# Designed miniproteins, single chains: the designs that were tried, part 96

Each design is a single chain, and the fold is of that chain. pLDDT is the mean over its residues in the fold that is shown.

## One batch from the design tools (miniprotein)

Design m3336
Fold by ESMFold2-Fast:
Structure m3336 (fold): chain A 63 residues (1-63)
Amino acid sequence: MSLGELIRRGMEELTREVEKRGPPEDLEVTVSPDGTLTFTARDRESGEVLVRRERLDLPPRVD
């Protein structure tokens, strides 16, 4: 799997996870310069704040 494809799949998985949980009350997604994806969602039934952090620790781009 190429670097770009890996990143794209990660984003798609994140979107699918949100959809599987149903409509969140609050949803925020933060992308950090180091490739860390953080999303925060509030569970509708429990009111619990759910935080998921994923980092793609990939080698730096080479020409």
Scores: mean pLDDT 60

Design m3337
Fold by ESMFold2-Fast:
Structure m3337 (fold): chain A 66 residues (1-66)
Amino acid sequence: MSDAELIAEAVRAAQAGDAARAIELLQSLGLSPEVARAVVDWVLANPAATPAQVFFRLVELQAAAE
């Protein structure tokens, strides 16, 4: 699975209320649990966000954490 496909699946899981699945998928990209949770929280606050917008936010959060 590509990074883009995995992020898209994580976004769909978070929007469906399956935060645990979304965090698990994001951790598969090498994100820490804290960054994965922050991405999920951002997606839940921005339910209309596209996978591309989530990707940019993920990059920003990962850079800020590391």
Scores: mean pLDDT 77

Design m3338
Fold by ESMFold2-Fast:
Structure m3338 (fold): chain A 73 residues (1-73)
Amino acid sequence: VLEEGLEYAEKGDSKKIRSLSASLYSAGDLLKITGDDERSKELYKQSEVLEKASELVEKGDVDKAVELLKKEL
């Protein structure tokens, strides 16, 4: 999933990164409701990283977004 976010960041597609972040957040919410707190926390963290990367791409800081995603992989 972070690899997919990295591909979008390299293409400058902040909207697709944000959509990916939202999808992970929703999946995290579902896991939390079903009692899988550990996996829920992991997905929330990945969602947060993708949200930050999308903000960097939106500001034109594509290199920083790519660096952030590579660090978290």
Scores: mean pLDDT 80

Design m3339
Fold by ESMFold2-Fast:
Structure m3339 (fold): chain A 64 residues (1-64)
Amino acid sequence: VEEYAKKAAEAAAKGDGKAGAEAGRQMSLSGQTNDRAAMAAAVGGAVGDGKMGELGAKKAIESA
């Protein structure tokens, strides 16, 4: 899950919504983390807020 969270944060920083959305989808399909806030933050970052994506990535890594 942590690798997808990192990809979402990177995509958000670059403004690549498609890559960020795909990373968020992979995190959702994993279904293995109970930290819904971290997953939502990573996806939110992918759609335009790099800070949210970075926070989501950190939370996902800590939860994994």
Scores: mean pLDDT 57

Design m3340
Fold by ESMFold2-Fast:
Structure m3340 (fold): chain A 131 residues (1-131)
Amino acid sequence: MTRVLLGDDDPARLAELRDALEAAGYEVVGEGTSGAEVVAAALAARPDVVLVDEDMPGVSGLEAIREIRAAVAAAGDKDPPILIMLTGDSSPEAIAAAIAAGADGIIFKPVSLSSLLNFINAMVRQKEQEG
């Protein structure tokens, strides 16, 4: 079962995402409402996928992705998590920043739950083929 960690500053969006992922056969192993909570939960739970919103208080989703990527690299993790950022900003600058932070995927809001689930499924399948 694919293990997913969620980050979003809106508890209602976290609940909706959790319910949709669990209905699709994923295991939600943690959630955070701040970038710092997402980083701590990712390092503790070692998920297969981290899905984070860009707009979080304090440590942003972008900063959380950067910190997780650096910590995973420092630990020598042989099976690092897939890092996916949810953003309302489709500018070339925002895309470049997400890639530079170590995001494996970027999803632009607004996005349907079905499109989001299809994206996660595709990323998981791609990683399985590269292992």
Scores: mean pLDDT 82

Design m3341
Fold by ESMFold2-Fast:
Structure m3341 (fold): chain A 80 residues (1-80)
Amino acid sequence: MEEKEKRLELLQKVNDLTVEAGKIASEKLKDPSQKEEAIKLLNEVVKYSQEAYDAIVRGDFEKAEEAINKIKEIIEKLKS
């Protein structure tokens, strides 16, 4: 079942990305100069993760991939 496999794949991607974002943000939160931006970016990750989960549940895999790509962009900003 291609749809079921795609749903599990996307759920795993969202989970992996949220774990990675939390780890990077946790390190930045220890630095007062980076804390404010890290909190802002982490809140954006939470918003797009919710959007991705909602899209996955509805079978809207295109919208889920778009939300996942937004999370990836935010993680790149967290790394920078």
Scores: mean pLDDT 84

Design m3342
Fold by ESMFold2-Fast:
Parts: structure tokens; C-alpha cells; sequence
Structure m3342 (fold): chain A 71 residues (1-71)
């Protein structure tokens, strides 16, 4: 069933985007606090984690959209 499968892939893509954006927002808040109260090491770690999650989310969303187009 093409239509249901497309909706399922869209929901997975949407959830991945939402989780990624939330992680980036949390990482940004932690980085701001680290700049004010702690050393650069904590900030760099938080930023690196956020970037890794954003990249992972983009790749997964691209996969889901490609699968939906090919259905």
C-alpha cells in the first residue's frame, strides 16, 4: 500500500527532524551556559554532539524521502 508507506516514511522523517532540532536547541543552551560558567572543553563537546546529530538527521530524512519518491 503505497500511500500508507509514504505516510509512515514521512512520519519517521518528521520525528527525526524534530528530535534533531530538539537536540541542537539543548546543545545550544548548554554551550551558552558553558561559555558563561565553564571552560571551552565542555562547549566544544556539546557543539560536536549537536553537529553529529544534525548530520545524522539529514541523512536519515534524505533516505526516507528517496524511498517515498521511489514507491
Amino acid sequence: EKEKLIKELEEKARQTIQDGLQYIADAGAQAQQALATTGRDVMDQVVAQGQAKAREAEEEVAKYRKQAEEL
Scores: mean pLDDT 74

Design m3343
Fold by ESMFold2-Fast:
Structure m3343 (fold): chain A 61 residues (1-61)
Amino acid sequence: NAVDEAIRHAFAAVRALQEGNLEEARKHGQRAVDSLVAAGRPDAAAQLKLTLDEMIAEAEA
């Protein structure tokens, strides 16, 4: 289901960040956000997007 898919993509995004792969982190992060929107959780999607954008920005510099 969409919530489980969001969780899987969120974990994949974090793993990509740990590996220094910012491109994969952005791809998986976007899929996680999209899956939360599809699950009818726009507030959770917005919070996840802010958190992932912040983590990616920190990893970049």
Scores: mean pLDDT 83

Design m3344
Fold by ESMFold2-Fast:
Structure m3344 (fold): chain A 86 residues (1-86)
Amino acid sequence: SVHLTTISLPLGTPEEVRETIRRNVGGVVAEFTDEILEYINSLPKGSIVRLLGEALEGQPTTKWVLEIEDKVTGERRTEELDIRVD
């Protein structure tokens, strides 16, 4: 069976985004590029940012994808992420 995880991320500073990831994925340290974190911080109020994880049952989550929807433009962006368990 495939296990899917969805986490809503705040429209905030790089530190707020990292803290939200850490809390929701149970001690994972997230390494994002400065470019993606600054992009999230620049999004219009009401934009949607979600972190999506995929794993097989009994396996660690090895694939994480960031999904972003800009409220003003309606543009959707997807980024693959390297998220490490610390």
Scores: mean pLDDT 69

Design m3345
Fold by ESMFold2-Fast:
Structure m3345 (fold): chain A 93 residues (1-93)
Amino acid sequence: MRARAEAVLEELRAAAERAAADPADEEARRRARLTTAVAVALLLDEAERLGLLDAQGRAVKARAEALAAEASEEEREAGRLLAEATLAEWLEE
């Protein structure tokens, strides 16, 4: 599972580079949106467990979860890796 998610993240990075060169690449933008929505939903779920989420934050989480429901299994796993990597980076320094 992780190796497939890493491949999706690598493809997403390459797709983001292509989208920067060609903003009409709709598939690259779609994959970026779905993967980001999964990561955001996971980060907000952790914030809710810590009691940091108010009503507006819960509404944002619900929107992220609804968008994440459109994600493939590979994109969901990539989003989990993105959330984990983001937290690890922020907690180091």
Scores: mean pLDDT 70

Design m3346
Fold by ESMFold2-Fast:
Structure m3346 (fold): chain A 80 residues (1-80)
Amino acid sequence: MPATEEQLTSLMLRVASEMKERAEAAGWSQDQIDQLLQDLARALQEKKDEILKNKSTVEQAEEKFKQVADEIWKKHEEKV
């Protein structure tokens, strides 16, 4: 069953919340957290459009969002 836009939005909010908590726990500055969340929001929106176009399942969407989150985290972690 293809993921609905509502399900994808809920997943994106959860991913963003978890990443913010992780960055705060790691002691990142507010500026670093803000940059991380801005890049993440953009990347997740682009991936959401791709997922909707491809009629991907919720399970596939979760995996894709996790991959995007991991890539964004690694990119920002290298700058810290």
Scores: mean pLDDT 83

Design m3347
Fold by ESMFold2-Fast:
Structure m3347 (fold): chain A 87 residues (1-87)
Amino acid sequence: EVAKEGIEALSKAYKYLREAFEAVRAGDVPRARENIEKARQYAEKVKELGEKAKDPVIQKFYKAGVDLLNAGIERVERLVREREAAA
């Protein structure tokens, strides 16, 4: 149950992160910000589900996934800031 919910949340987080990158490339800052917010919401859910996992291997898996996702979010946020500064 927790593993399935975590994988689904992680998948959605990456989906919204991808949409945010695509929006930035298209110059659509509002769409990029909306998708960054959604990616953050699902990243928080993955973190919470990882904390509920009793298996240390599963905990490490979710932590690694959240760390990579947060790095991606920080990158797209920097691109959004650069685009806003240029406007």
Scores: mean pLDDT 82

Design m3348
Fold by ESMFold2-Fast:
Structure m3348 (fold): chain A 71 residues (1-71)
Amino acid sequence: MKKTIELEFPSRREAGAFFDFLRELEKEGLIKVTRIEVEGDSPAEDAPLRVTFEYELTEEGEKKLKEFIEK
């Protein structure tokens, strides 16, 4: 199943942690990320960052992704 999701992060540090998590899921074959778009107009560390990404999920990958973004 192919999905698109848009997430806002309060800082670039938190966005980085999320990308690391996605890479780990992809290495396990639980998710396939097909596109990532990152939008932020400030180089400041505390500047909010908007991330839009398109991905294909297995059922296991969907559960893990939901647990990460809810906690």
Scores: mean pLDDT 72

Design m3349
Fold by ESMFold2-Fast:
Structure m3349 (fold): chain A 83 residues (1-83)
Amino acid sequence: MEEEIAAALEAMLARLKALPREVLEEMLAKTKELAAAAKDPREKEGLELFARLLEAILAGDEAAAEEYRERLVRLAVEEAREE
């Protein structure tokens, strides 16, 4: 499970890095909007982490992008364990 979630997020990060800057900026704006509107604290946390990941990719900060990816994996694993 944890390994599968990590692999899925690594694939997602690779795909995000391949997207045009304009698409990443639009995705970031939408993610921030969704995070602000989120009523569930866990959903809000996940959206805020994803926004940070998108910001890191846009900045070319590979270390920060990897850190936020790892945090998203941890959050997803914790959610899966509660179900």
Scores: mean pLDDT 80

Design m3350
Fold by ESMFold2-Fast:
Structure m3350 (fold): chain A 80 residues (1-80)
Amino acid sequence: TNLQRAIELARQARRSASDPQRTLELARQAAEELRKVPELQPDADALEQAIELLQQDPEEGAQTLRSISSAVAYRAEQLL
């Protein structure tokens, strides 16, 4: 399902924090899948904002993206 795909992509984005390019790709894909789930559109917005922060401040942005990705994956799992 789109929800299961979003969860896995968000988890992979968190784990790939040492590879900024891979983290961005995975986070963008996760946000896209989350937007297909009405209850998780605010989480898609939060993830997209974290991606923007990563591009502006790589160190702080990476920490924020990891935190947001974990929270998003957790909330999405609660909907399964």
Scores: mean pLDDT 74

Design m3351
Fold by ESMFold2-Fast:
Structure m3351 (fold): chain A 81 residues (1-81)
Amino acid sequence: GRERAREVLRKLYEEIEKKSGKKRNEEEIERKIEEILDELAGRAREALAELDAAAPEVTDADVRQQLAAARAVLEALLAEE
């Protein structure tokens, strides 16, 4: 799952940036992605908690739906792989 998890997380953050027309702190985003990937097998709950924490900061309904979908995919990947 690491490769697919990275793709899901990358697409999630990129879509949020594109939809909002703003960039987040790219260093923070990259750090979160790497932290999630590094601890993927052992710390899946923490990875999902980060996505859950990001949801309240997303005010665009469309982006929030994409965030929820990505979270579900990540959860499935972490549970299965």
Scores: mean pLDDT 65

Design m3352
Fold by ESMFold2-Fast:
Structure m3352 (fold): chain A 94 residues (1-94)
Amino acid sequence: MLTTSLSATEVKEGDSVTLTSKGSEPREGQTIQFYRLVDGVRTLVGTAVADKNGQATLTLTNLTRSDTGIYLSALLDSNGQVVEWGDGVLLTVT
């Protein structure tokens, strides 16, 4: 199972947070996309490459209250198709 985690789940405006994705069957060099889900709308926030442990990270900086939402990771195949979705994690920016 692909898991999405945050360095902190509650932060203040102007802070930074690191998203981490980890796969159950990670392959080095695979693309991970990170999304923010708000009111059923999924917005791409960034892309990273998985290491040999299936871990990819993305740091979000200068956070605003509009960055509040459920964050998801997606594992892509070599054709750019999503093959696995991670569980959602809530980030709250106050």
Scores: mean pLDDT 83

Design m3353
Fold by ESMFold2-Fast:
Structure m3353 (fold): chain A 67 residues (1-67)
Amino acid sequence: SLADEIARRVVEETGAPYSVALDAARLLLEGKSAGEAAEELVKKYGLPYIEARLIAEAAERHLRELG
């Protein structure tokens, strides 16, 4: 799926766990902003905001590149 393709690219770029990268990809595909996605990752995984934001922004970039 498109979410799986985005998640793999996010893992390769950031070193994030696949589960985190996949949730980030799904949130962006649902139309959430990188900021909103980062907040959800903080809530679900207990990640520092800066790490969650970098993961969410990576997912957003890869989504733009893939269409």
Scores: mean pLDDT 90

Design m3354
Fold by ESMFold2-Fast:
Structure m3354 (fold): chain A 73 residues (1-73)
Amino acid sequence: ATEEQRRRAIALIEALGKHLGMEEEAAIVAEAIRSGVIDEKARAAAAKLDAAAGKLSDEEKEKVMAEAEKLVA
């Protein structure tokens, strides 16, 4: 992954965490992406975020993507 792809992935995770009220889990996953080190804590946080994200409507997903774009700009 390029540094740009990594920055976009981190922005998306942070926007998702803020939308879901899961900023602590998002911070753990963002740090795992930044460092490239994935431990059990990072996997647990990612699984929790993924489960919560699966409950989002298409409109909520679009809002999260728009917020992620603002974080990259």
Scores: mean pLDDT 81

Design m3355
Fold by ESMFold2-Fast:
Structure m3355 (fold): chain A 77 residues (1-77)
Amino acid sequence: SAADIINDVLRSLGFSVNYTDATDAVKALQQAVGYEGPIDGVIDEGLIAAIERAIAATKNPEEKARLEAALERLKSL
């Protein structure tokens, strides 16, 4: 589900979460990555850019690869 994909991103960023609602999961992701726009549960270009910045800051190559894979799944929503 959409919520499962977003939960995978959040868990890869170190959060112990399991949202059942995709909008609530996106709102949590917006807060987690320092998104500067409205916390509205909508996936936009600004949220994608904030996640890409978080991935760029990741030093562990295996964690980075998992986050990149999760972002590609998120972009398919």
Scores: mean pLDDT 80

Design m3356
Fold by ESMFold2-Fast:
Structure m3356 (fold): chain A 86 residues (1-86)
Amino acid sequence: SSEALAQLEQLLAQIRKLYEEFKKLVEEKAPLSELEKVVDQIDDLLSQMDAITKEEQTPEAVRIHIEAGAIAVLARMMLVAEKKKE
């Protein structure tokens, strides 16, 4: 539905904003606890998106979900790299 698609677009926009904030925190050498909080927020939004895409299986919904998933993976990979630093 158009309502479900609008919700998915809003969730994707929130995930993109959190990812930009995450990159800034990494550049500023913020504590790992702050980085983990942002990644957890991205994962929570992705979980909300997953619930919607189980019902809304249009090509547009699938595309938005794939984009959000890719961002979540990138943020998690960056967090793992930061944790490996002393």
Scores: mean pLDDT 89

Design m3357
Fold by ESMFold2-Fast:
Structure m3357 (fold): chain A 78 residues (1-78)
Amino acid sequence: SMEEVLRAALAHARELVAALKEQLPTLSPEEAARRLQALIDGLDALIEWMRAADAPEALIAEFERLRAEVEALLAEVE
């Protein structure tokens, strides 16, 4: 189902964020910012698609919270 696919995507996105967060101290500020921005861009595209597809609001909110976490990490690097 769409919900199962989206929940799997959310779990995967959270794993990617956690892995990048672990790697951040080893990256230059420029490389860290680039990778964090790529995650934000990917999350923005997925959230836009979810809204267009009338996905459950609770799931959209979970992806928006993850995006906010990535945005906060980007602010700390800059």
Scores: mean pLDDT 88

Design m3358
Fold by ESMFold2-Fast:
Formats: sequence, C-alpha cells, structure tokens
Structure m3358 (fold): chain A 62 residues (1-62)
Amino acid sequence: TSSLDSQISQLDTQIDTLSRQAVDAARAGDWDTVDSLLAQIRSLQSQRDALVAQKNAVVSSS
C-alpha cells in the first residue's frame, strides 16, 4: 500500500466527517457554519484530487 493511498483515505475520512457536520448544521438552520464547513470540504477535496491525479499518473499512464 502506497503512502498516497493512506493520505487519500485520511482525506476521505475528514471529508465525510465535515459533510455530516454540514448536514447537521443545515438541519439546524446554521448557514454560517454550513458555509465554513463547505469551504473546508472544498480545500480537502482539492488536496484529494491532487493525490488521486498523482496516483493515476503512476498507475494508469492516463
């Protein structure tokens, strides 16, 4: 297992946790918290996409 797989897995866990918090905040009507959480999710998704792209470049030559 590559270090990239571990990093992607950690980011997936963080994104899932923040997504659940955003859903809970939205149900509570706390849109300021939703906006903050969505900004954090976008940052983590960008990092995940970069790691996936690196992995795909090595494995798939795509």
Scores: mean pLDDT 82

Design m3359
Fold by ESMFold2-Fast:
Structure m3359 (fold): chain A 72 residues (1-72)
Amino acid sequence: LEVPEVLSPEVAEEVRGLIENARKAYEKGDKSKAASYLTALGILAVGLDVQGRTEEAEAIRKLYREVAKELE
């Protein structure tokens, strides 16, 4: 899974951590915990959008959809 280059380094690291933790939780069979990490990713995107960082928010929303499909 690729983290978009449009993301600031700090946001990119947070996004990588959330996706990695979501996948680890899913592999362990903890779907509830995996879902909580995906929810945090969605909240991060909303927060960036409110701050006017719309391009970063859109990139995270695309990642959210891709990871959510993978973990269904």
Scores: mean pLDDT 82

Design m3360
Fold by ESMFold2-Fast:
Structure m3360 (fold): chain A 69 residues (1-69)
Amino acid sequence: SALEQAILEHRAELAKAAARQLAAEKGLTVKSIKVVKLTRDEVVLEVTTDKGVYELVVRSDGSVTLEEK
């Protein structure tokens, strides 16, 4: 449905914002962000930085992690 698509798009934008914030806190410069997985329960982003590739995971329990790939 249109509402479900809008919710997923909003989740993706929030995840990208979180990725940029967490990368900045680690002293990383973000070069690109790719959405790898976008579901109701989990969002996974591939974050390419000046220090390598990181993965951001947002889970349904509200946990957010940014880890080196």
Scores: mean pLDDT 85

Design m3361
Fold by ESMFold2-Fast:
Structure m3361 (fold): chain A 99 residues (1-99)
Amino acid sequence: AAEALAELWATIAGTEADWAAIAATPEEVIKKVIEILKKAYEIAEEEDEKKREEKIEEVEKKYGVERENIEAMVEDFKYLASTPELQEYYKALKEALEK
């Protein structure tokens, strides 16, 4: 499950994931990636622009992730949510991130 979320992130970010390398990644790093993905998903679902901005700043400060990368992940989640052909992927992602 954790490894599947990391691979999905790599696909959404436009980078090809080496599954074997991801599986060999320390658990602590995988947990960080999942936490960042959960926050990006929460930002994508946030309708209030001020609260969205505050959440982006929190992720940037807490995890040291560049703002541009956070915004790119948010746009990728919005693209999945708005694309009819990708609805099954969006549902699977939503279920995985809400566990």
Scores: mean pLDDT 64

Design m3362
Fold by ESMFold2-Fast:
Structure m3362 (fold): chain A 99 residues (1-99)
Amino acid sequence: MVPEILFSELSPEERELLEKAIAILKKFYPDLVVRTVGEFERALASLIADVLETHPDLSPGEALRSIFSDEELEVIDQALRIVERARAERQAQVKALEE
């Protein structure tokens, strides 16, 4: 099992972008505290689920576009790419340490 990836393990530039994405999520969850990459993913998934519950006639993509601006969607997309990269890197590091 891969350990949780802390924001302190990311580059300053990646951390700044994730903090911007978290600020966007905090518009919907003001008390949200995110310390790990996994917590960010869970918070975003929860928001998508909440939007679909209030707008069951929308597709997931339409629901996201209804609550986020194009600029906010770009930040979230970039943050998700950082998450995917960080997970892939951690998995490779764990595998290398097992050799």
Scores: mean pLDDT 77

Design m3363
Fold by ESMFold2-Fast:
Structure m3363 (fold): chain A 73 residues (1-73)
Amino acid sequence: LADQVLENLESKLEEAERLYQEGKKDEAIKVYRDLIATLDDILSRKDMLTPEQVSRLEALRKRAEELLKEIEK
């Protein structure tokens, strides 16, 4: 996994946050769900990842999940 991929995933989280701030709740939810699904797929291959990459991906997933839960309430 390249650092550029992690940067792109982090940018997707920021995109979803911006969509929510703009009042585009349904679009934000879709981006969060897509991001979580992508993170779950990457994390399913932990043998291909460094411990640092796993930690960063798990932190990103947790943040996305927490934000999605807040929006869906």
Scores: mean pLDDT 80

Design m3364
Fold by ESMFold2-Fast:
Structure m3364 (fold): chain A 66 residues (1-66)
Amino acid sequence: MVEKVIKLKTDLSLEEVKEKLERLKKHIEHVLGEKVEVEIKKEGDSYIITIKGSEEAVELLEKGVL
């Protein structure tokens, strides 16, 4: 299990970012057959996203966000 924190600067609202991440999370969990944890917080003009899971799940989710 690994943990990665990424900083995302985007014009999307917090709700839109949450919706996109929830869809990515569900897709990755379905493909890999494992659980992944995602936390989101807004910090100024950016979003701080914390991802916990296998190396594969974290890599896929990070690439999907960018």
Scores: mean pLDDT 80

Design m3365
Fold by ESMFold2-Fast:
Parts: structure tokens; C-alpha cells; sequence
Structure m3365 (fold): chain A 71 residues (1-71)
């Protein structure tokens, strides 16, 4: 369910969120960018990295985000 996914991601983000966001910013080509994550559904996450006037976006799976959060 969406609630179970949200609770699981929230716990992982509390522990490794900053490290995961740094990795995602680098992956999107903005290594010093500010990253926001938006849960789109039970399987997909929107990723946005912004640095000044530059914005990069991607969509990743919840599974991929959880893998990054556990690395």
C-alpha cells in the first residue's frame, strides 16, 4: 500500500537521506544540487535536483531508491 511504502521510505530517509540525495544529484549531473523526492505511486519516485537556475529531473523506481538508501 502507499502508506507502507511511505513509512518504509521515511525510516530509510531519516538514516541515509542526505547521502542518497547527494548520490542522486551527482547522477543527474548537478553534484551540489538540492534534491527533492516525490512519491508518485507505490512503485515510482520523482527526483528533482536544482542548483541556481539549473533544474534536472528524473523518475526512478521505489526499488531503486531503496537500493540507493541502503548503500
Amino acid sequence: SMKEVTERLHKLLKTNGEKAKAALAKRLGLPDGVVSLNLLDEKTVGVEASLGDEVRTAVISVEELEKILKE
Scores: mean pLDDT 86

Design m3366
Fold by ESMFold2-Fast:
Structure m3366 (fold): chain A 62 residues (1-62)
Amino acid sequence: SAIAERLEREAVRIHLENPELSGREAVALAGERLGAPREVVERARKAPSGHEAFEIVLEALR
C-alpha cells in the first residue's frame, strides 16, 4: 500500500541519517513524522523487532 511504502522509505532515510538507531527506533521515528499518535510511537519503540514496530505503526496510519 502507498502508506506502507511511505513508512518504509522514511524509516530507511532515518536509519541512513542515524545509523546508531535500531530498526524499531527508526520505524518509531518514521511513524511519528507521518502522524502516528505518541502512544503508538512508544509501543513501536518497545516492540521485540523492527518488523513488529512496522506493523504497529502501519496499523495506526491506516
Scores: mean pLDDT 85

Design m3367
Fold by ESMFold2-Fast:
Structure m3367 (fold): chain A 101 residues (1-101)
Amino acid sequence: SAMEAEARELAKRATAVAAGAAQTGYDTSEEEFERERERAAEFAREEAKKLETKEEAELFRRLFVEFMERAIAEAPPGLAEYLEAVRRAVEEAMREVIEEM
């Protein structure tokens, strides 16, 4: 479905942010990681706002989380921590939109 495809693309974006941070390491990329994490969360907030119903927004959030949980389960430990950090920020942004609907 279109919603599943959009959730998958959001998960790919989140995964790319986490992978970039894991490649450069904590000490040298902390500020860059925070900016990219915030950008991913803001993008998710805007995508969630485009949805017409609270039920659709909640489904979008659930699909995103399912894709991220699979990515985290498959990830090496160093990458998994960054994936969890991005997943939390993106999910929180979507929950804020859902609560206002």
Scores: mean pLDDT 84

Design m3368
Fold by ESMFold2-Fast:
Structure m3368 (fold): chain A 74 residues (1-74)
Amino acid sequence: ALEEARAVLAAARALDDERGPEGLSKEELFEAAKAMAVGGALQGGDPEKIIKEAEELAKALGLPELVEFAKEIA
């Protein structure tokens, strides 16, 4: 779900901070977050909660596209 996607993004970003530029991993993190959000939504879940979590994640990553994506799949 989005909460787990957020945790994965945080972990991957922490690793990236030591290895390389965060800018390059941003697209990888975005794709991973989208895949997890889709999985969570399709397996059920509160659409309102999914949208709220996507909004928080988008704010943390600077990826407002995640909110629009969550609304579309919710």
Scores: mean pLDDT 59

Design m3369
Fold by ESMFold2-Fast:
Order: sequence, then C-alpha cells, then structure tokens
Structure m3369 (fold): chain A 63 residues (1-63)
Amino acid sequence: MSELEKKALELLEQGLEYEALKLAVESRSQHPKLLELMRKYLEKNKDEPESEFKKKAEEILKE
C-alpha cells in the first residue's frame, strides 16, 4: 500500500472525505473503501463540469 493510499484512509476515518478523495485519486488507489468514496463523489457531482479530477476518478473505477 502506498503512503498516499494509507494517508487517504486515515483522512477518511477522520471524516475528511474530500481530502481523502484527492489523495485516493492521486495514488490511483484500488482500495474498496476509496473506490466507494470515488463512486459517491461522481454521483453527487454528476451535473458538475468534467474536471481532470473527475476524469481520473472515472479511469480508476474502470480498472
């Protein structure tokens, strides 16, 4: 597990969901909890403009 993935999980446990999400996407994490976080983010922000962040999260979920 990468340091970024570990940090993302720690942030998620603290309730810092967006900070956890940023590190999860940066690390391209395949951890089930972080993949669920990415999926929830994409659903919640479905109507928001396509960003590099959204695109990266979508790519990770395809793996």
Scores: mean pLDDT 77

Design m3370
Fold by ESMFold2-Fast:
Structure m3370 (fold): chain A 66 residues (1-66)
Amino acid sequence: SMEELEKEYREKLLEAIRKVAQIDPEKANEVFRLASEAMKEGPKKAYEVGLKKAREAIEQIKRDLE
């Protein structure tokens, strides 16, 4: 069902954001904000944007550790 799909997207997105938050809460807040903005286009879009931004945040954190 749509509700089950939305729940799955939400859970995966929140898990990704929590992982970023353990390292950099500021970047995690930005990821959450961008995903929330994308929510106007629907849960799937919010999930796609959120995961992409979480991945980018983790990559940037790795580079900044130098």
Scores: mean pLDDT 77

Design m3371
Fold by ESMFold2-Fast:
Structure m3371 (fold): chain A 86 residues (1-86)
Amino acid sequence: LEEEKERVKAQLERAAAELRAFINSLPSKYAAEKAKLLAQLDKALDEGLKAIDEAKSMEQLEKAVKETTARLQAIAAEAVALKEKA
């Protein structure tokens, strides 16, 4: 369980870092939207990592990972839509 937690935390942190870099690459005309997306990303990652640390079973861990991944995917979709709109 603890080894699985460390592995999934590393994967989520990497995914979040890649998404952060993508959001930061969006045009400067979207400064307000970029700030909002970055704040949402930070909150989703912080809450997700906490949920993973608090998981006491593989089922709870899988649920925390699934919920956090879904939140990151939603943020990514919004960022992609913003880039395509530009």
Scores: mean pLDDT 83

